# Designed miniproteins, single chains, continued (2), part 20

Each design is a single chain, and the fold is of that chain. pLDDT is the mean over its residues in the fold that is shown.

## One batch from the design tools (miniprotein)

Design m4671
Fold by ESMFold2-Fast:
Structure m4671 (fold): chain A 93 residues (1-93)
Amino acid sequence: SARPLGTVSDESLALVLSQLPADHAALLRRALAALEKGDAEAAIAYIEQMRASTALPATAAAHFDAAVAAARKGDFGTARSHLVEGAWAAAQY
């Protein structure tokens, strides 16, 4: 099946999770699980904890802010894409 642009693969997600500190990896997993359940409030809380727990490059911070904005609108697909891109940017920093 054709994947839309901006869809993150399970392989890419596994790589991001392996490169994050253990506390950030746990928050990312919880945020993703909340988005899959349609639980915007829980997802936003976990994303904001990731944003607050360490100094982030501007690119990662911008993606986390965009993920929160998308989750508030109920756009969980866009929120997931920005969340993983932000986590990837944080892992590469």
Scores: mean pLDDT 77

Design m4672
Fold by ESMFold2-Fast:
Structure m4672 (fold): chain A 84 residues (1-84)
Amino acid sequence: ALPKESREKQQEDRENVSEKVAPIVEELIEAIKNGAPEEEIEKLIKEIAEAVKGHETLQDIILKTLEELEVPEEIIKKVKEALE
């Protein structure tokens, strides 16, 4: 279970952010495959967006990873909107 708020500056170096986001991306993909409720998918999208916020290189990597993993374009769009 993820804590309600867990962003510490010392946990936000690029490597730690990448490692923290990878499990959430995997959960998002599994949620999509299992037909999880839209609310659950949107929650995971927000967690990914918040984790990579301010890290443009990681944002690009995540978006490209989602495309390569054949995540639906609608979900990729929602991730992009959350990154605004």
Scores: mean pLDDT 72

Design m4673
Fold by ESMFold2-Fast:
Structure m4673 (fold): chain A 80 residues (1-80)
Amino acid sequence: SAEDELIAELRRFRDLVLADPRVPEDLKRQLDREIDNIIDAIRNKDWDALKEHLGRLLGLLQQLHRTHPETFARIAARLE
């Protein structure tokens, strides 16, 4: 299903972030948590939770882009 494909891509994104030694451990932990929360929100069709956790994820992605632009570019390319 489309949801299963999206969840698989979110998990791939998570794995890429966790595998990159250049990403700070605190940022890895925050991204991992927010991705899990988004996956749960998608599965439960909880739009309020999805909106909240997407907002947090976008802030973390902006931080990753600013601090580690090469890692961000690789992750973005893998999601397209």
Scores: mean pLDDT 84

Design m4674
Fold by ESMFold2-Fast:
Structure m4674 (fold): chain A 72 residues (1-72)
Amino acid sequence: SLVEEFRRLAEEALRRIEELLRNGDLKSAGVLMTSLGITGAGLYFEASDEEQEEIRRLEKEFLRRVRELFDS
């Protein structure tokens, strides 16, 4: 499902962003976030109304977790 695909991409991106931030590589972390945003938008536009609601929730959760990494 598109929801499962988005979740997997977001979790993989989060782990990579965490590693990049630990190494002080803020630029690569930003590029990765932008790439996920573009891919996520594509999945969202192909999704059903129910899937769109769930993808939006997962996106909010992902962004909150990323903010916590930047604020630590």
Scores: mean pLDDT 83

Design m4675
Fold by ESMFold2-Fast:
Structure m4675 (fold): chain A 90 residues (1-90)
Amino acid sequence: SVKEKMLKLLDEALEKSKNASEEEAWKILQETLQEILDIVKKELPEKYKEFALKVQEVVLEAIELLEKGEPFEKVLEKTVEKLKEIIEEL
């Protein structure tokens, strides 16, 4: 399914991030999110705008947690979990 494909992309991004620097891990996440957004725009165009806004909200919350000094690995895991929830609600 389209959801399974997007969830797999997030799992692959998290796996690639295990041995990456924080900067590289963040870039991997951003590139993965762009691919997921492109999938939703193509396959579920009627849901795209709401989905994109929810993704942006999750990313902004992650940035806020990092600014507050939360550990990067915890913020990344929490961010991926929230993104999976948004995908499941499509």
Scores: mean pLDDT 88

Design m4676
Fold by ESMFold2-Fast:
Structure m4676 (fold): chain A 56 residues (1-56)
Amino acid sequence: SKRDKAARTLLRLEHRLERYSVRELAELAGVSVGTLHSVFTEIFGESIRTRIERMR
C-alpha cells in the first residue's frame, strides 16, 4: 500500500529527517502531509515535530 511505501521511505531516511521539510518528506514518501503525520506517529510513536527536535 501507499502507507507501507511511506513507512519504508521514512525508515530509510530516519537518520536524516532534519535535512528535509515536512512537505519534502511527504513528496519522497508519496503521500499527503496528513497521511505522512499519521504514518510517522504509527512508526515512531511520536510526532514528526518532536522527533526532528531531538535530532542533532
Scores: mean pLDDT 82

Design m4677
Fold by ESMFold2-Fast:
Structure m4677 (fold): chain A 66 residues (1-66)
Amino acid sequence: SEGEKTAQEIQRRSDQELSQLTDPSVRASLQNFTSDLVTMVLAGLVSPEEAFEMFDFAVRYLRSRS
């Protein structure tokens, strides 16, 4: 489904970002956010566009705090 493809792409992008992050607290925050977002996507609670916007915002926010 589109939701499954979106969830896989969110997870892939999260894994890529995690490979570039060294701060354990920032890594944990991204992992937790990604798990919640993937769950919401698979449940059909957010559109693909909303999911990518939320993910991009979270990554920018976390990078600004690291």
Scores: mean pLDDT 87

Design m4678
Fold by ESMFold2-Fast:
Structure m4678 (fold): chain A 93 residues (1-93)
Amino acid sequence: SSEVEKKLRKAKELADQGKYSEAAELVKNLLPSPVEGIHDKFADYVIVALAYLALREGDKALAVLEEGQRRFPRMRRVLEALAEQLREVIARM
């Protein structure tokens, strides 16, 4: 919906400023997410990446997941697998 798109774009503005937790909070209940119910900080990076993907900004979505891999090394394998899945989706856009 138009309202969902407005919130996604506002989340993008916050994420572009590095405010990933604030960006994720705006859209966490608007997108189907593999991290639904997870409150760890790495989940903010997943939610922000999915918001970028929903706006067809695949390069930014991948960049956020790659930053998350560097920031959360214990979650690197999970975030790397998600990035691989996003690359496949982006290649078909």
Scores: mean pLDDT 81

Design m4679
Fold by ESMFold2-Fast:
Structure m4679 (fold): chain A 100 residues (1-100)
Amino acid sequence: SMAELEKLKKIIRETLEKLRKTKNAEKAAELAIETAEELLKLPVLSEEEKEYLRKLIEELKRALKEVEEYEESDVTKYTAAKLRLIGVVTDFELFLRKLL
């Protein structure tokens, strides 16, 4: 519906602004997960778009767990996990811009 599409665009615009202001990779990833979960509740996305969001949530949750696990034990794996968070969030921003 038109109302659901307007809700989608509002969530996207607000999320893009918050991501632009978020300097911490873990916080940006948490925001991306919350936004993806909210978007999945809307009946306006294609099945392909929903599958992308489900995979994104899984990947970000895994990378966040790796950041927590390696923070004090393995600097190389910690750094790799943080870079993965940044890459996946950047990809998500591009996905969101395409939906506008």
Scores: mean pLDDT 89

Design m4680
Fold by ESMFold2-Fast:
Parts: sequence; C-alpha cells; structure tokens
Structure m4680 (fold): chain A 85 residues (1-85)
Amino acid sequence: GLVEEAIELLKKAIEEVKKLEDEAAKELIINGIEEAIKYIKKGDYEKAIEILENAIKLLEKLPKNKAREEAIELIKKAIELIKKA
C-alpha cells in the first residue's frame, strides 16, 4: 500500500544520504529518517512528516550534489504518499 511504498522510498533516501561526505550530518539525517519510519509503523503520520520535513531542511544546508538532491526528492515523495494514506 501507500505506507509500505513510502517506507521503501525512505530506505532508498537513507542509501543516498550514506553517499554524503559530512559524517555528522549523515548520521543525524539517517537517524531522523529511521525515527520517522518508526512513527509511520505506529500510525503517527503527522509526527513522521514533521521529522521528514526537518530532514529535508538539514539536507538543504549541505553542499548541492546528486545524492543530496535524490535524497530530498525521495523524502518529498514519501511525505506525499503518507499524506494520501
């Protein structure tokens, strides 16, 4: 369903974030996405969306590259799917 698709997009976003060079930002963003997945699984979609929107803001502070852009787009698509669930 939409929720399972959103979780798979977020897992792909984590793999893109792993390609980033900023180790501290990388760990913070990955932990945030993993926390959002836990809230999605609990049915707390509003809290999950808030965490994911914060993850996008953190990514936007990093140097622009393909992995950053792909991670942001994957998270945005996941948020859209969660909002439709």
Scores: mean pLDDT 90

Design m4681
Fold by ESMFold2-Fast:
Structure m4681 (fold): chain A 72 residues (1-72)
Amino acid sequence: DKISEEKKIEFAETVIDMLEETLGDKEKAKKLKEALKNKDYEEIEKILDEILKSLPEESKEAMEKMKKIILS
């Protein structure tokens, strides 16, 4: 199964939009989208780690999987 960079970015942006609505943290969502567009994987990882700290265990597992998809 091939996940292209473009498809991976589109998927990540969709999830970030849902997180923005769910968490209400527009600043983190905006920074994450900016970092993703700039392919700043260090900043992406940092922001995702901050989000992970705020989520319950079930959501942490899903977010870790998303992080691996985005950063791979």
Scores: mean pLDDT 70

Design m4682
Fold by ESMFold2-Fast:
Structure m4682 (fold): chain A 112 residues (1-112)
Amino acid sequence: SELVKKAADALHEVLAKGVDLYVNSEKVPKPKLTDEEKKEIQEKVDELSEKVSELIRNAKSEEDIREALRLAVEGFILQLYLTEDDEVPTEEALKKIKEELEEEIEELVKKI
């Protein structure tokens, strides 16, 4: 499916930009998370990942792709709290990452 391929390519582009923004972001020490809090974040990441995969596989509209990409960004941000790194982006840097990724989503969806 041509639409599914374009959706997968757009997902790759959004996540690649997310990594670049993360690498160049101002960071602070991670909050101390309990094992239960880490489990809750992991369960949310897994749920979002399943929804993204389903939306991409069954993509029928630009809206399906936009929703998949937005959920992928949410999962990406949550995943930053589960990495082996001792630091996460500042609240200001996270806001900027979210804003720049939303702009990227809209530009990519327009090209589909």
Scores: mean pLDDT 88

Design m4683
Fold by ESMFold2-Fast:
Structure m4683 (fold): chain A 85 residues (1-85)
Amino acid sequence: LLEETARRLLDAALKVLEIISKDNPSFKKKIEEFREVYETLPLKEALRHAIKILDEAIKEVKDPAYQKTLRAIKSLLESLIKKME
């Protein structure tokens, strides 16, 4: 189901962000703040919040491989939101 796919992809996005944030301590706080609200938000709002965090990560991360991975995850999350509408 689309909702289950969205939950799995959102969890995967959070894990990738946590891995990347280990090399960028300034970004770690943003991941922790997202994790605090993650379970309290409706799924669609959690996905939108994750997209904002991904946008900030893409701007802060200078590694091209990380940027490519983050952009791919962002595109998948945006596609899921569009299908949920």
Scores: mean pLDDT 75

Design m4684
Fold by ESMFold2-Fast:
Structure m4684 (fold): chain A 72 residues (1-72)
Amino acid sequence: SENEKIWEETKKLLEEMIKAIEEGDWERFKELAKELESRRDEIAKVLASNPEYRKEFFELMGRLQELAAKAV
C-alpha cells in the first residue's frame, strides 16, 4: 500500500540519520533531517493509520535523540 511505502521510506530515513550521527557525518545528517521535515505531514498521516508504525517511529526517534545528545 501507499502507507506501507511511505513508512518504509520514513524508517530508512531515520536509520540513515542514526548512521550519519554514528559516523560523525553532520552534513549528511542535516540533509536527511531537512528531507524528514519536508515530509512531516505525510508521515503524520501514515503514523495515525497504524499503531505499530507509531511505536517503531518513536523507538527510532528515541535512539536518534539519545545519540545526538551524546555527540555534544
Scores: mean pLDDT 85

Design m4685
Fold by ESMFold2-Fast:
Structure m4685 (fold): chain A 87 residues (1-87)
Amino acid sequence: SVREKVIEIVRELIRRLKEAVKKGASPEELIQLVVEAAKRINEVVPAGSPLAEEVERVLARVYVLISEGRFEEAIRVLEEFLRRLEE
């Protein structure tokens, strides 16, 4: 399903962000991972759907947190989003 594909992309994003943070990646490198995940989600989620709107809001929040150096909080936001998707 579309939701299952979004779950896979979000899980991969969380994993890659955790690895990158552990290796001392810059905010710019972390933002690039978020942008790549957003592109992949936009390929599978119908434009204008409630899921597309929720993804946009969550990834926008993650982008802001990363830009502020709040990497652990950005990862928590994604983990909470993942839990909601798995309900």
Scores: mean pLDDT 88

Design m4686
Fold by ESMFold2-Fast:
Structure m4686 (fold): chain A 71 residues (1-71)
Amino acid sequence: EKIEMEIKLLQEIYESFKAMIESIAKLALKTEKEEEVKKEKEELLEILKKEYEKAKKELSEKYGIDESVFD
């Protein structure tokens, strides 16, 4: 059950950060140029994705599970 909780927590954190980045981008569109906001958003999402993939790998190695459980 602990492993299932950590997997669920990681997935929920990832989705929460994605939602936060989208919300920040919408607010930034009121003061910044659309193209600049889009580039910054894409950069932040790419960083988040890299951190999520790293966390998936570390968690998989820690518990001896296949990364496919995060599908």
Scores: mean pLDDT 78

Design m4687
Fold by ESMFold2-Fast:
Structure m4687 (fold): chain A 80 residues (1-80)
Amino acid sequence: MVKEAKELGDRGVVLAAQGRVTEAEELVAKAAELYAQAGKPEEGLKYGELAANTLFVVQGDFKGAKSVLDAAKKAIEKAL
């Protein structure tokens, strides 16, 4: 589970760097869910923050950044 969560989170950040907001959101939210289920919600939140920061800094996409972070937080809340 933790290995899968890391792989999805890492891929989500790469997609965020490419401006692929919807795909980044889906992968980061799934990573956050898996991390929360593994008892590591803080690690899931870090991936949400990293992807959001990447979208904002690399793409200038503040709305996309907020969407990805909100999705990660909701996924954590649902998993707990």
Scores: mean pLDDT 85

Design m4688
Fold by ESMFold2-Fast:
Formats: C-alpha cells, sequence, structure tokens
Structure m4688 (fold): chain A 98 residues (1-98)
C-alpha cells in the first residue's frame, strides 16, 4: 500500500526533525516537552498504520487523542511559563516538573 509507505516515510522524517530541534535546543524545557509529546504521537501513528487502520480512521482517532493530551499538558505548559517569568532557569524547571 503506497499510502501506508508514504505515511511511514513522513513520520520518520518528522521524527528526525524533532530530534534535530532537541539537539539544537538542549536547555529549552518547552521544546523538549513538545518533542516528547510529538514523538509519542509519531509512535502511535506508526502503531495504528501497522494495525491496518485506514488514514481516515487514524486521523479520527488521533484527533481525539491529541485533544486529550493537549488538555492534560496545558497546566504543565502554564507552569513552565510562570516559572520562566519568575526567573527560574530551564534546568531547574525540568527538575520541578519531573
Amino acid sequence: DEERREILEDIERRRKEIERLVKENPNDVFVRLMAKIELEFIDRVEELVREGLSLEEIEERLREEVEKVLKENEPVFKKIRELREKGVSDEEIEKILK
């Protein structure tokens, strides 16, 4: 299935882009948290593709999962912003959020 191959190639390219962003911004807590979330979704897409779901089914399921994860992580993103405003270093923020 050409569509399946193209999706797997796209997610592999995106994975490498995310890894590069983390490497270029090793002390950015927000970048690393976003990278972790995006890599988890890339792994989820790969899993669903390998299970034989259609692109339409994957998109519908991921829409719900993405909305849930973004809602769950909004308090964490807010906390990162608040700590940065208070002059806390990104290294210390990472320790606090652990």
Scores: mean pLDDT 79

Design m4689
Fold by ESMFold2-Fast:
Structure m4689 (fold): chain A 84 residues (1-84)
Amino acid sequence: EEELRRLAIEDMARWLLHLGYITPEEAENLGTEEGLIAAMKKHLKLSEEQARRNLERFIAGHQRSEELKDEIEKLRKENIEKGK
């Protein structure tokens, strides 16, 4: 759970960096939930409540995304093995 939260936070920070909403220096310091919430409040003009809700939704979505990636990888491997 904590590792999934960490990965989701890192992915969100990287995503915000690619969108141009934060600087590389800010992205390096966004390794915490509190830091990410502060950045969303500052750059996206969200309230703390909105930022926390969006972060929790992103974490839940990231967990499902990782599960889907694992399932797709398994299917790909099975198709390769069955094909030869």
Scores: mean pLDDT 66

Design m4690
Fold by ESMFold2-Fast:
Structure m4690 (fold): chain A 95 residues (1-95)
Amino acid sequence: NKEKSINQLVDGAVEVGREAARLLREEDEALGKEIEELTQKLEEYKDDGKKSIDYIKRMSELAYEGARKGKRGAELGGLGNLLDGYGDLLEKIYS
């Protein structure tokens, strides 16, 4: 069931990444596009644990950056926390 758990975490991170990109595009199009591109790479490399973790962590950093710079701080901060949690859980699974 390890593979099923990994797939659920990656799929969850993809959904959170898409929502973060949607919210960010309204305030910072370049930042929203960067998260969208990372989310696409996460889908492409979902079977690569190291790449998946690296992409999710970067997406979390960008969501937190959007939270600091824009008007949607609580929403983007929450999405950043979710992404950080997905990255931490994946690290524990791959350890």
Scores: mean pLDDT 84

Design m4691
Fold by ESMFold2-Fast:
Structure m4691 (fold): chain A 93 residues (1-93)
Amino acid sequence: MEKLKETLLRLIDEFEKLVEHLEKLGADPEKLEKIREYLEEARKAIEEGDIEKAIEYLLKAAGLLQELLKPYVDDPEVLEILRKISELMSQLP
């Protein structure tokens, strides 16, 4: 339980870093705010022990992030954060 909770919280942290970096690059602020809402709901779900709900919100955030990332796929900080997210996701069941 604790290992999975820690991995999900690290995923949320990396998604938040990606959102912050995309904001600096000029990505759509309305979509960034929606992603932040999903990440906040994911954190709340983890604290409540609802891991399935946390994963659902993370997937919703990831879907919106994927669309926002398209013009920024050559940014080295974006690529580094995506690499870290991929490593963390490989630890999920």
Scores: mean pLDDT 82

Design m4692
Fold by ESMFold2-Fast:
Structure m4692 (fold): chain A 93 residues (1-93)
Amino acid sequence: DKLKEILKAMIEAVKKSKASPEVQERLIDIFEKALEAIEKNSPLPDELIRQAMIEAVKALELLSPEDQEKLIKVLSDPNLTVEQAKEAVLSLK
């Protein structure tokens, strides 16, 4: 439940960020695929979904190293709040 709420909030925050349209589109795709994995009839464990998102962010060459580290740190935190997730995403450039 909590990870699903966080992902929905992150998708909306990406749209309001100062990141380029290309970065926004790629990040939304990553988070929407994570939501799909949660909403499957046989959902993947949250840890595997977080790991998949982290690898996708690492592969996203359009992100600055600073923004990559910020997202990886946030996605690695199992105690991440909706507010912390929003703040991290809104700070992307």
Scores: mean pLDDT 82

Design m4693
Fold by ESMFold2-Fast:
Order: structure tokens, then sequence, then C-alpha cells
Structure m4693 (fold): chain A 79 residues (1-79)
């Protein structure tokens, strides 16, 4: 869903900026999203689709597991 994907991207970029991270290139972001589509169902059940995708994406970007989970949970609270 385009609207849902756009909202995901906006919130993710905002969270990265809050942490002082640089904005990702569109191409690089698309590659990370492709990897995240292979997210385990267990994470989807716990965090929802968007939260699980964000959690996995943050892990791929090198965030600690605990921090990635907290950021994903804050994402769900902001929705």
Amino acid sequence: EKKKNEEFRKKFIEEMKKLGLKELDVEEFSELLAKVYKVPKELIEELGVEGAVLYKLLMELGFPEEEAREMARKWLETE
C-alpha cells in the first residue's frame, strides 16, 4: 500500500533524524526494505507489520536489539 509505505518512510526518517543519523539515499532505503520483507512472523505478531519491519531495518542499520525494539514500539504508539 503506497500510503502506508509513505507513512512508514516518513516516521522512520524522523526517528533517524532524532538520533542524529543522516538521511538514507532512496536506492539504499529500497534495498533495506527488500531485506526486511523477509521478517519472521513472530516479530510481526508482536510488533505488527510496520513495527516488525522497522525493528528488522534498524537491526540491519546496526542499532542494538533493545534500542531497535524501543524505537519500533514508539513507532506503534505514534500511529
Scores: mean pLDDT 61

Design m4694
Fold by ESMFold2-Fast:
Structure m4694 (fold): chain A 94 residues (1-94)
Amino acid sequence: MFESPEEMAKKILEEIEKNKPKLLTVSVSMAAPYTVEEVAEAVVKLLEEKGYKILRVVRETGKVVITFLDKDNNKRTVEILEALPDGSLSEYIR
């Protein structure tokens, strides 16, 4: 488990920059000492610091969807989902 939402956000940013996915889905365990909202806020801050343009942030129950433009003006989406302790959502990094 990551020590902070900021460390999880850094790993999400590394995946975005390395593999440039059009859609990245990430799960945050309900057993984590931080929330989906805290991870989403940290991701938005890191994206803005790296020169990405945030288009929208949509907050839903147990889910935050972040849509942004990369440095080449390609639209990309990150979905951050709350995962049950049984791991029902644990496979959502693609």
Scores: mean pLDDT 75

Design m4695
Fold by ESMFold2-Fast:
Structure m4695 (fold): chain A 77 residues (1-77)
Amino acid sequence: SKIITVKLPDGTEEEFDLGTIEKAIGTVLRLIGLGLDRGADFELYLDGKKVKPTVKTLLEELKNGDVLELKLTPLPK
């Protein structure tokens, strides 16, 4: 299975199983929810490079054991 770790701005880490399309969808929705709960949008970074938070990217561009950083960004006004 493909498992990734996302580091949150508060220093917590959350692991996501990307072994199926349904799990990848759940991961995207969880990350959106983490931003919304904080009144913010978000960006993902892998080794300093911005990564699109899409199901396609999670399934095709990420590898098992990848560690991503989640950064909160202000919502546009």
Scores: mean pLDDT 80

Design m4696
Fold by ESMFold2-Fast:
Structure m4696 (fold): chain A 108 residues (1-108)
Amino acid sequence: MERVEAGRRAGEGAGRGAGEADRRGGALAGELAAGAAATAGGMMGGSGEALEEAARAGEEAARRAAEELGASERARRAAAGGGGAAGAGAGGAGEAGAETAEKAAEGG
């Protein structure tokens, strides 16, 4: 029983960390995309040099977002790699578990 409790606490910690990293990655990517779009939109009222500068700024923002997403996705994959084949399989296994629990209750 103590090992089950320790496993549950470790799983909760890993799940919380992955969920927070995924949330921050999504929020950061959204902010960077909105900022890049606002910068490009504002600069499109100017010269062709402003467009070139906006393109450079957009590429740098995309590169930075890819690096942040890579870090967040690695943290998310680490937590989902403990349950990652198990996450798709555990969605189905939650339903199969309900069936087997009902069969065990009826069959002994």
Scores: mean pLDDT 50

Design m4697
Fold by ESMFold2-Fast:
Structure m4697 (fold): chain A 69 residues (1-69)
Amino acid sequence: SGDDIRQQIRDMLMQLYGMGAITPDQRQQMIQQIDNSDIDQLLKMKQDLQKRIDAEIERQRKRIEALLE
C-alpha cells in the first residue's frame, strides 16, 4: 500500500539523517512531500533515496579507510 511505501521512505530518510547526509530541515521537507505524494512519486523517491543511501555508505567507508592510512 501507499502507507507502507511512505513508512519505508521515512525509515530511509532517518537512515540518511543518522549518517549526516541530510539536515533536519531537509528531512522535515521530504517528510511533508511524502505525505502529499501519489504511489508513482513515492516509488521514484524510494528508488532515488536507495541510490543516495548506497552512495553515502560507500563515501563513509572510503573516509574511514583514508583515516586508517
Scores: mean pLDDT 84

Design m4698
Fold by ESMFold2-Fast:
Structure m4698 (fold): chain A 140 residues (1-140)
Amino acid sequence: DIEDLLQEGQNLINEVKNLTNRINGLTSRVTALTERVKRLLRQKTVSQADLDKIKQEYDNLQAEFKKLNDEFIKLETKATSLIGKGKVLIKKLKDKELKDKLTSLINELTNLLNSANDSLIKTQNLLKELSKALAELEAK
């Protein structure tokens, strides 16, 4: 049923939007921890307890990134399958309204997946920068 495919696609759009919001939340926490590490780098002395706490927070952020990346891969696999089915149906559809709705849904889902992937790449790069700042803090 094409209505079921449209409903499944709308559900996937909502799931990608929710995942992107969670990725953006992780990005904000990575940025906040990086600013805390930079602040500690400006201090003459840093306690082992403060350093251990920062390391634990960094490990937690890396674990959350891995979880979000794994969730994205699963969602991308489902979306790619739906997009493939949708493209085949578009070629067979004679109803212009259904064809236009399905085309719009595929385009929106594709754009949202690309946006989520870009956000993950940005977060990974910020985690690498945080790792370097943390290494400088450990060497202090």
Scores: mean pLDDT 90

Design m4699
Fold by ESMFold2-Fast:
Structure m4699 (fold): chain A 86 residues (1-86)
Amino acid sequence: MEEEIEKKIEEQAEKTAEWLMGVTEEDIEELERQLEQAAPSQREMAERVVEIAREVYEGKLTKEEAKERLKELLREMLEERKKKAE
């Protein structure tokens, strides 16, 4: 059910984008610490989340732009999970 997956991606991206609108420097530092401890297979995705958070914090991305980038990232994460489940 593609519609159900797209709805979940939309909801997760919206919630994350809302959180990012109030992100602080300390929150970004925590994300960077988590990135340092991430497994190599997860590091690329974690790095992109940190980049989105920094760009929102610096005023380079709007909520809508952050949401769209998060949607693309979540789609890639789900595709990787499907490939690993085999």
Scores: mean pLDDT 76

Design m4700
Fold by ESMFold2-Fast:
Structure m4700 (fold): chain A 64 residues (1-64)
Amino acid sequence: SKEEKIKELVRESMELGAEIVGLATTYLFGDLSPEEKAALQKRIDELQKRLDEIEAEIQKLLAS
């Protein structure tokens, strides 16, 4: 159902959000080299893009 699809997308968005928070915490408070920070920032940006795509899909389902 539409509700089940939204629930699955919300769960995935929550998991991605938690991963982003964990990586951001490591970025801000970890004793990291500039290269390690750059790699983490790239990973955070990739996960944020995926999260934005999931949020757009939820919005699309809610509008239909």
Scores: mean pLDDT 87

Design m4701
Fold by ESMFold2-Fast:
Structure m4701 (fold): chain A 80 residues (1-80)
Amino acid sequence: MSADEIIAKAEKLLKEAEEMIKNKAPAEEIGKIFKEALLLIIELDELGLQNPEKYEEIKKQVEELKKRLEELAKKFQELL
């Protein structure tokens, strides 16, 4: 996958997780989406390391996605 494809997929998963939290979906299902989003963020970070010319751009996107995941994880913990 390209960096743009990974970012788009991670963004979609984070939005899905936010809706699932809002709708009080089962914790197991929300956890699966968080795991998939985290794996994509890790893949994006690794792609940045393999492409030094785009490292700074990819790093900024990784940090933004991590921040969004942490904010959603905090909201999820408040439901437990």
Scores: mean pLDDT 80

Design m4702
Fold by ESMFold2-Fast:
Structure m4702 (fold): chain A 72 residues (1-72)
Amino acid sequence: ALPVLTEEEIEEFYKELIETVKQLVKEGKLDLAKQVIDYAIQLLKKLKEQQPHLSEILDKVIKELEELKKKI
């Protein structure tokens, strides 16, 4: 069985992901930053199917990642 994730764990993942993307942008690695965001969105969409109790927080995070990608 897959471990049940908490909203707190999703927020922590998001925080680390945003710091990683910011660092890649600062280093001029814009294509890699976009790839990291795309991979994360795919992962979170799959997680939403597996753990529907996280749908609200996952939808929020996915939307914020899509907006971040538009700014890069």
Scores: mean pLDDT 83

Design m4703
Fold by ESMFold2-Fast:
Structure m4703 (fold): chain A 84 residues (1-84)
Amino acid sequence: VTNLTATNITSTSATLTFNVEEKSTVLIEVDGKLVNIEEVEAGNYTYTLTGLTANTTYTVEVFSFRADGSTLKTSSATTTFTTK
């Protein structure tokens, strides 16, 4: 997972954009809470967060997991943003 950014920030929403380098299972966490889990192909992805609290700082972490033989390959990216 690379290039994790938060854009289009409002008082209740934000758009996450990130890149996935290899086919993997991707997890999205906001403040340590799992909000999405999905198996995806390599590519650029967007995920829209809604129902957020105004004037609040959120920490986003995106994890990717894939099997490589008997070894689990993992990657992560972290960003923060503040709602309006």
Scores: mean pLDDT 79

Design m4704
Fold by ESMFold2-Fast:
Structure m4704 (fold): chain A 71 residues (1-71)
Amino acid sequence: MEELEKEIKEAEEKIKKGEEELKRAMAELRAAGDDLAAVQRAIGEVLRAIGDIFEAELKLKKAKEELEKLK
């Protein structure tokens, strides 16, 4: 059971990190203005952060469901 609790904590940390990265990438996108290279880079960072958050949220959901089944 403690293994699932660790999985939950790790997933929560990944979500938090991804959200911070998303905020940074969005700020960079806004600061890029007319710089197409900077815009493209920032968009790539935004998409990557969203993907990381989604993956971590899926892991969190599965770990919580498994923890409930072990009750």
Scores: mean pLDDT 80

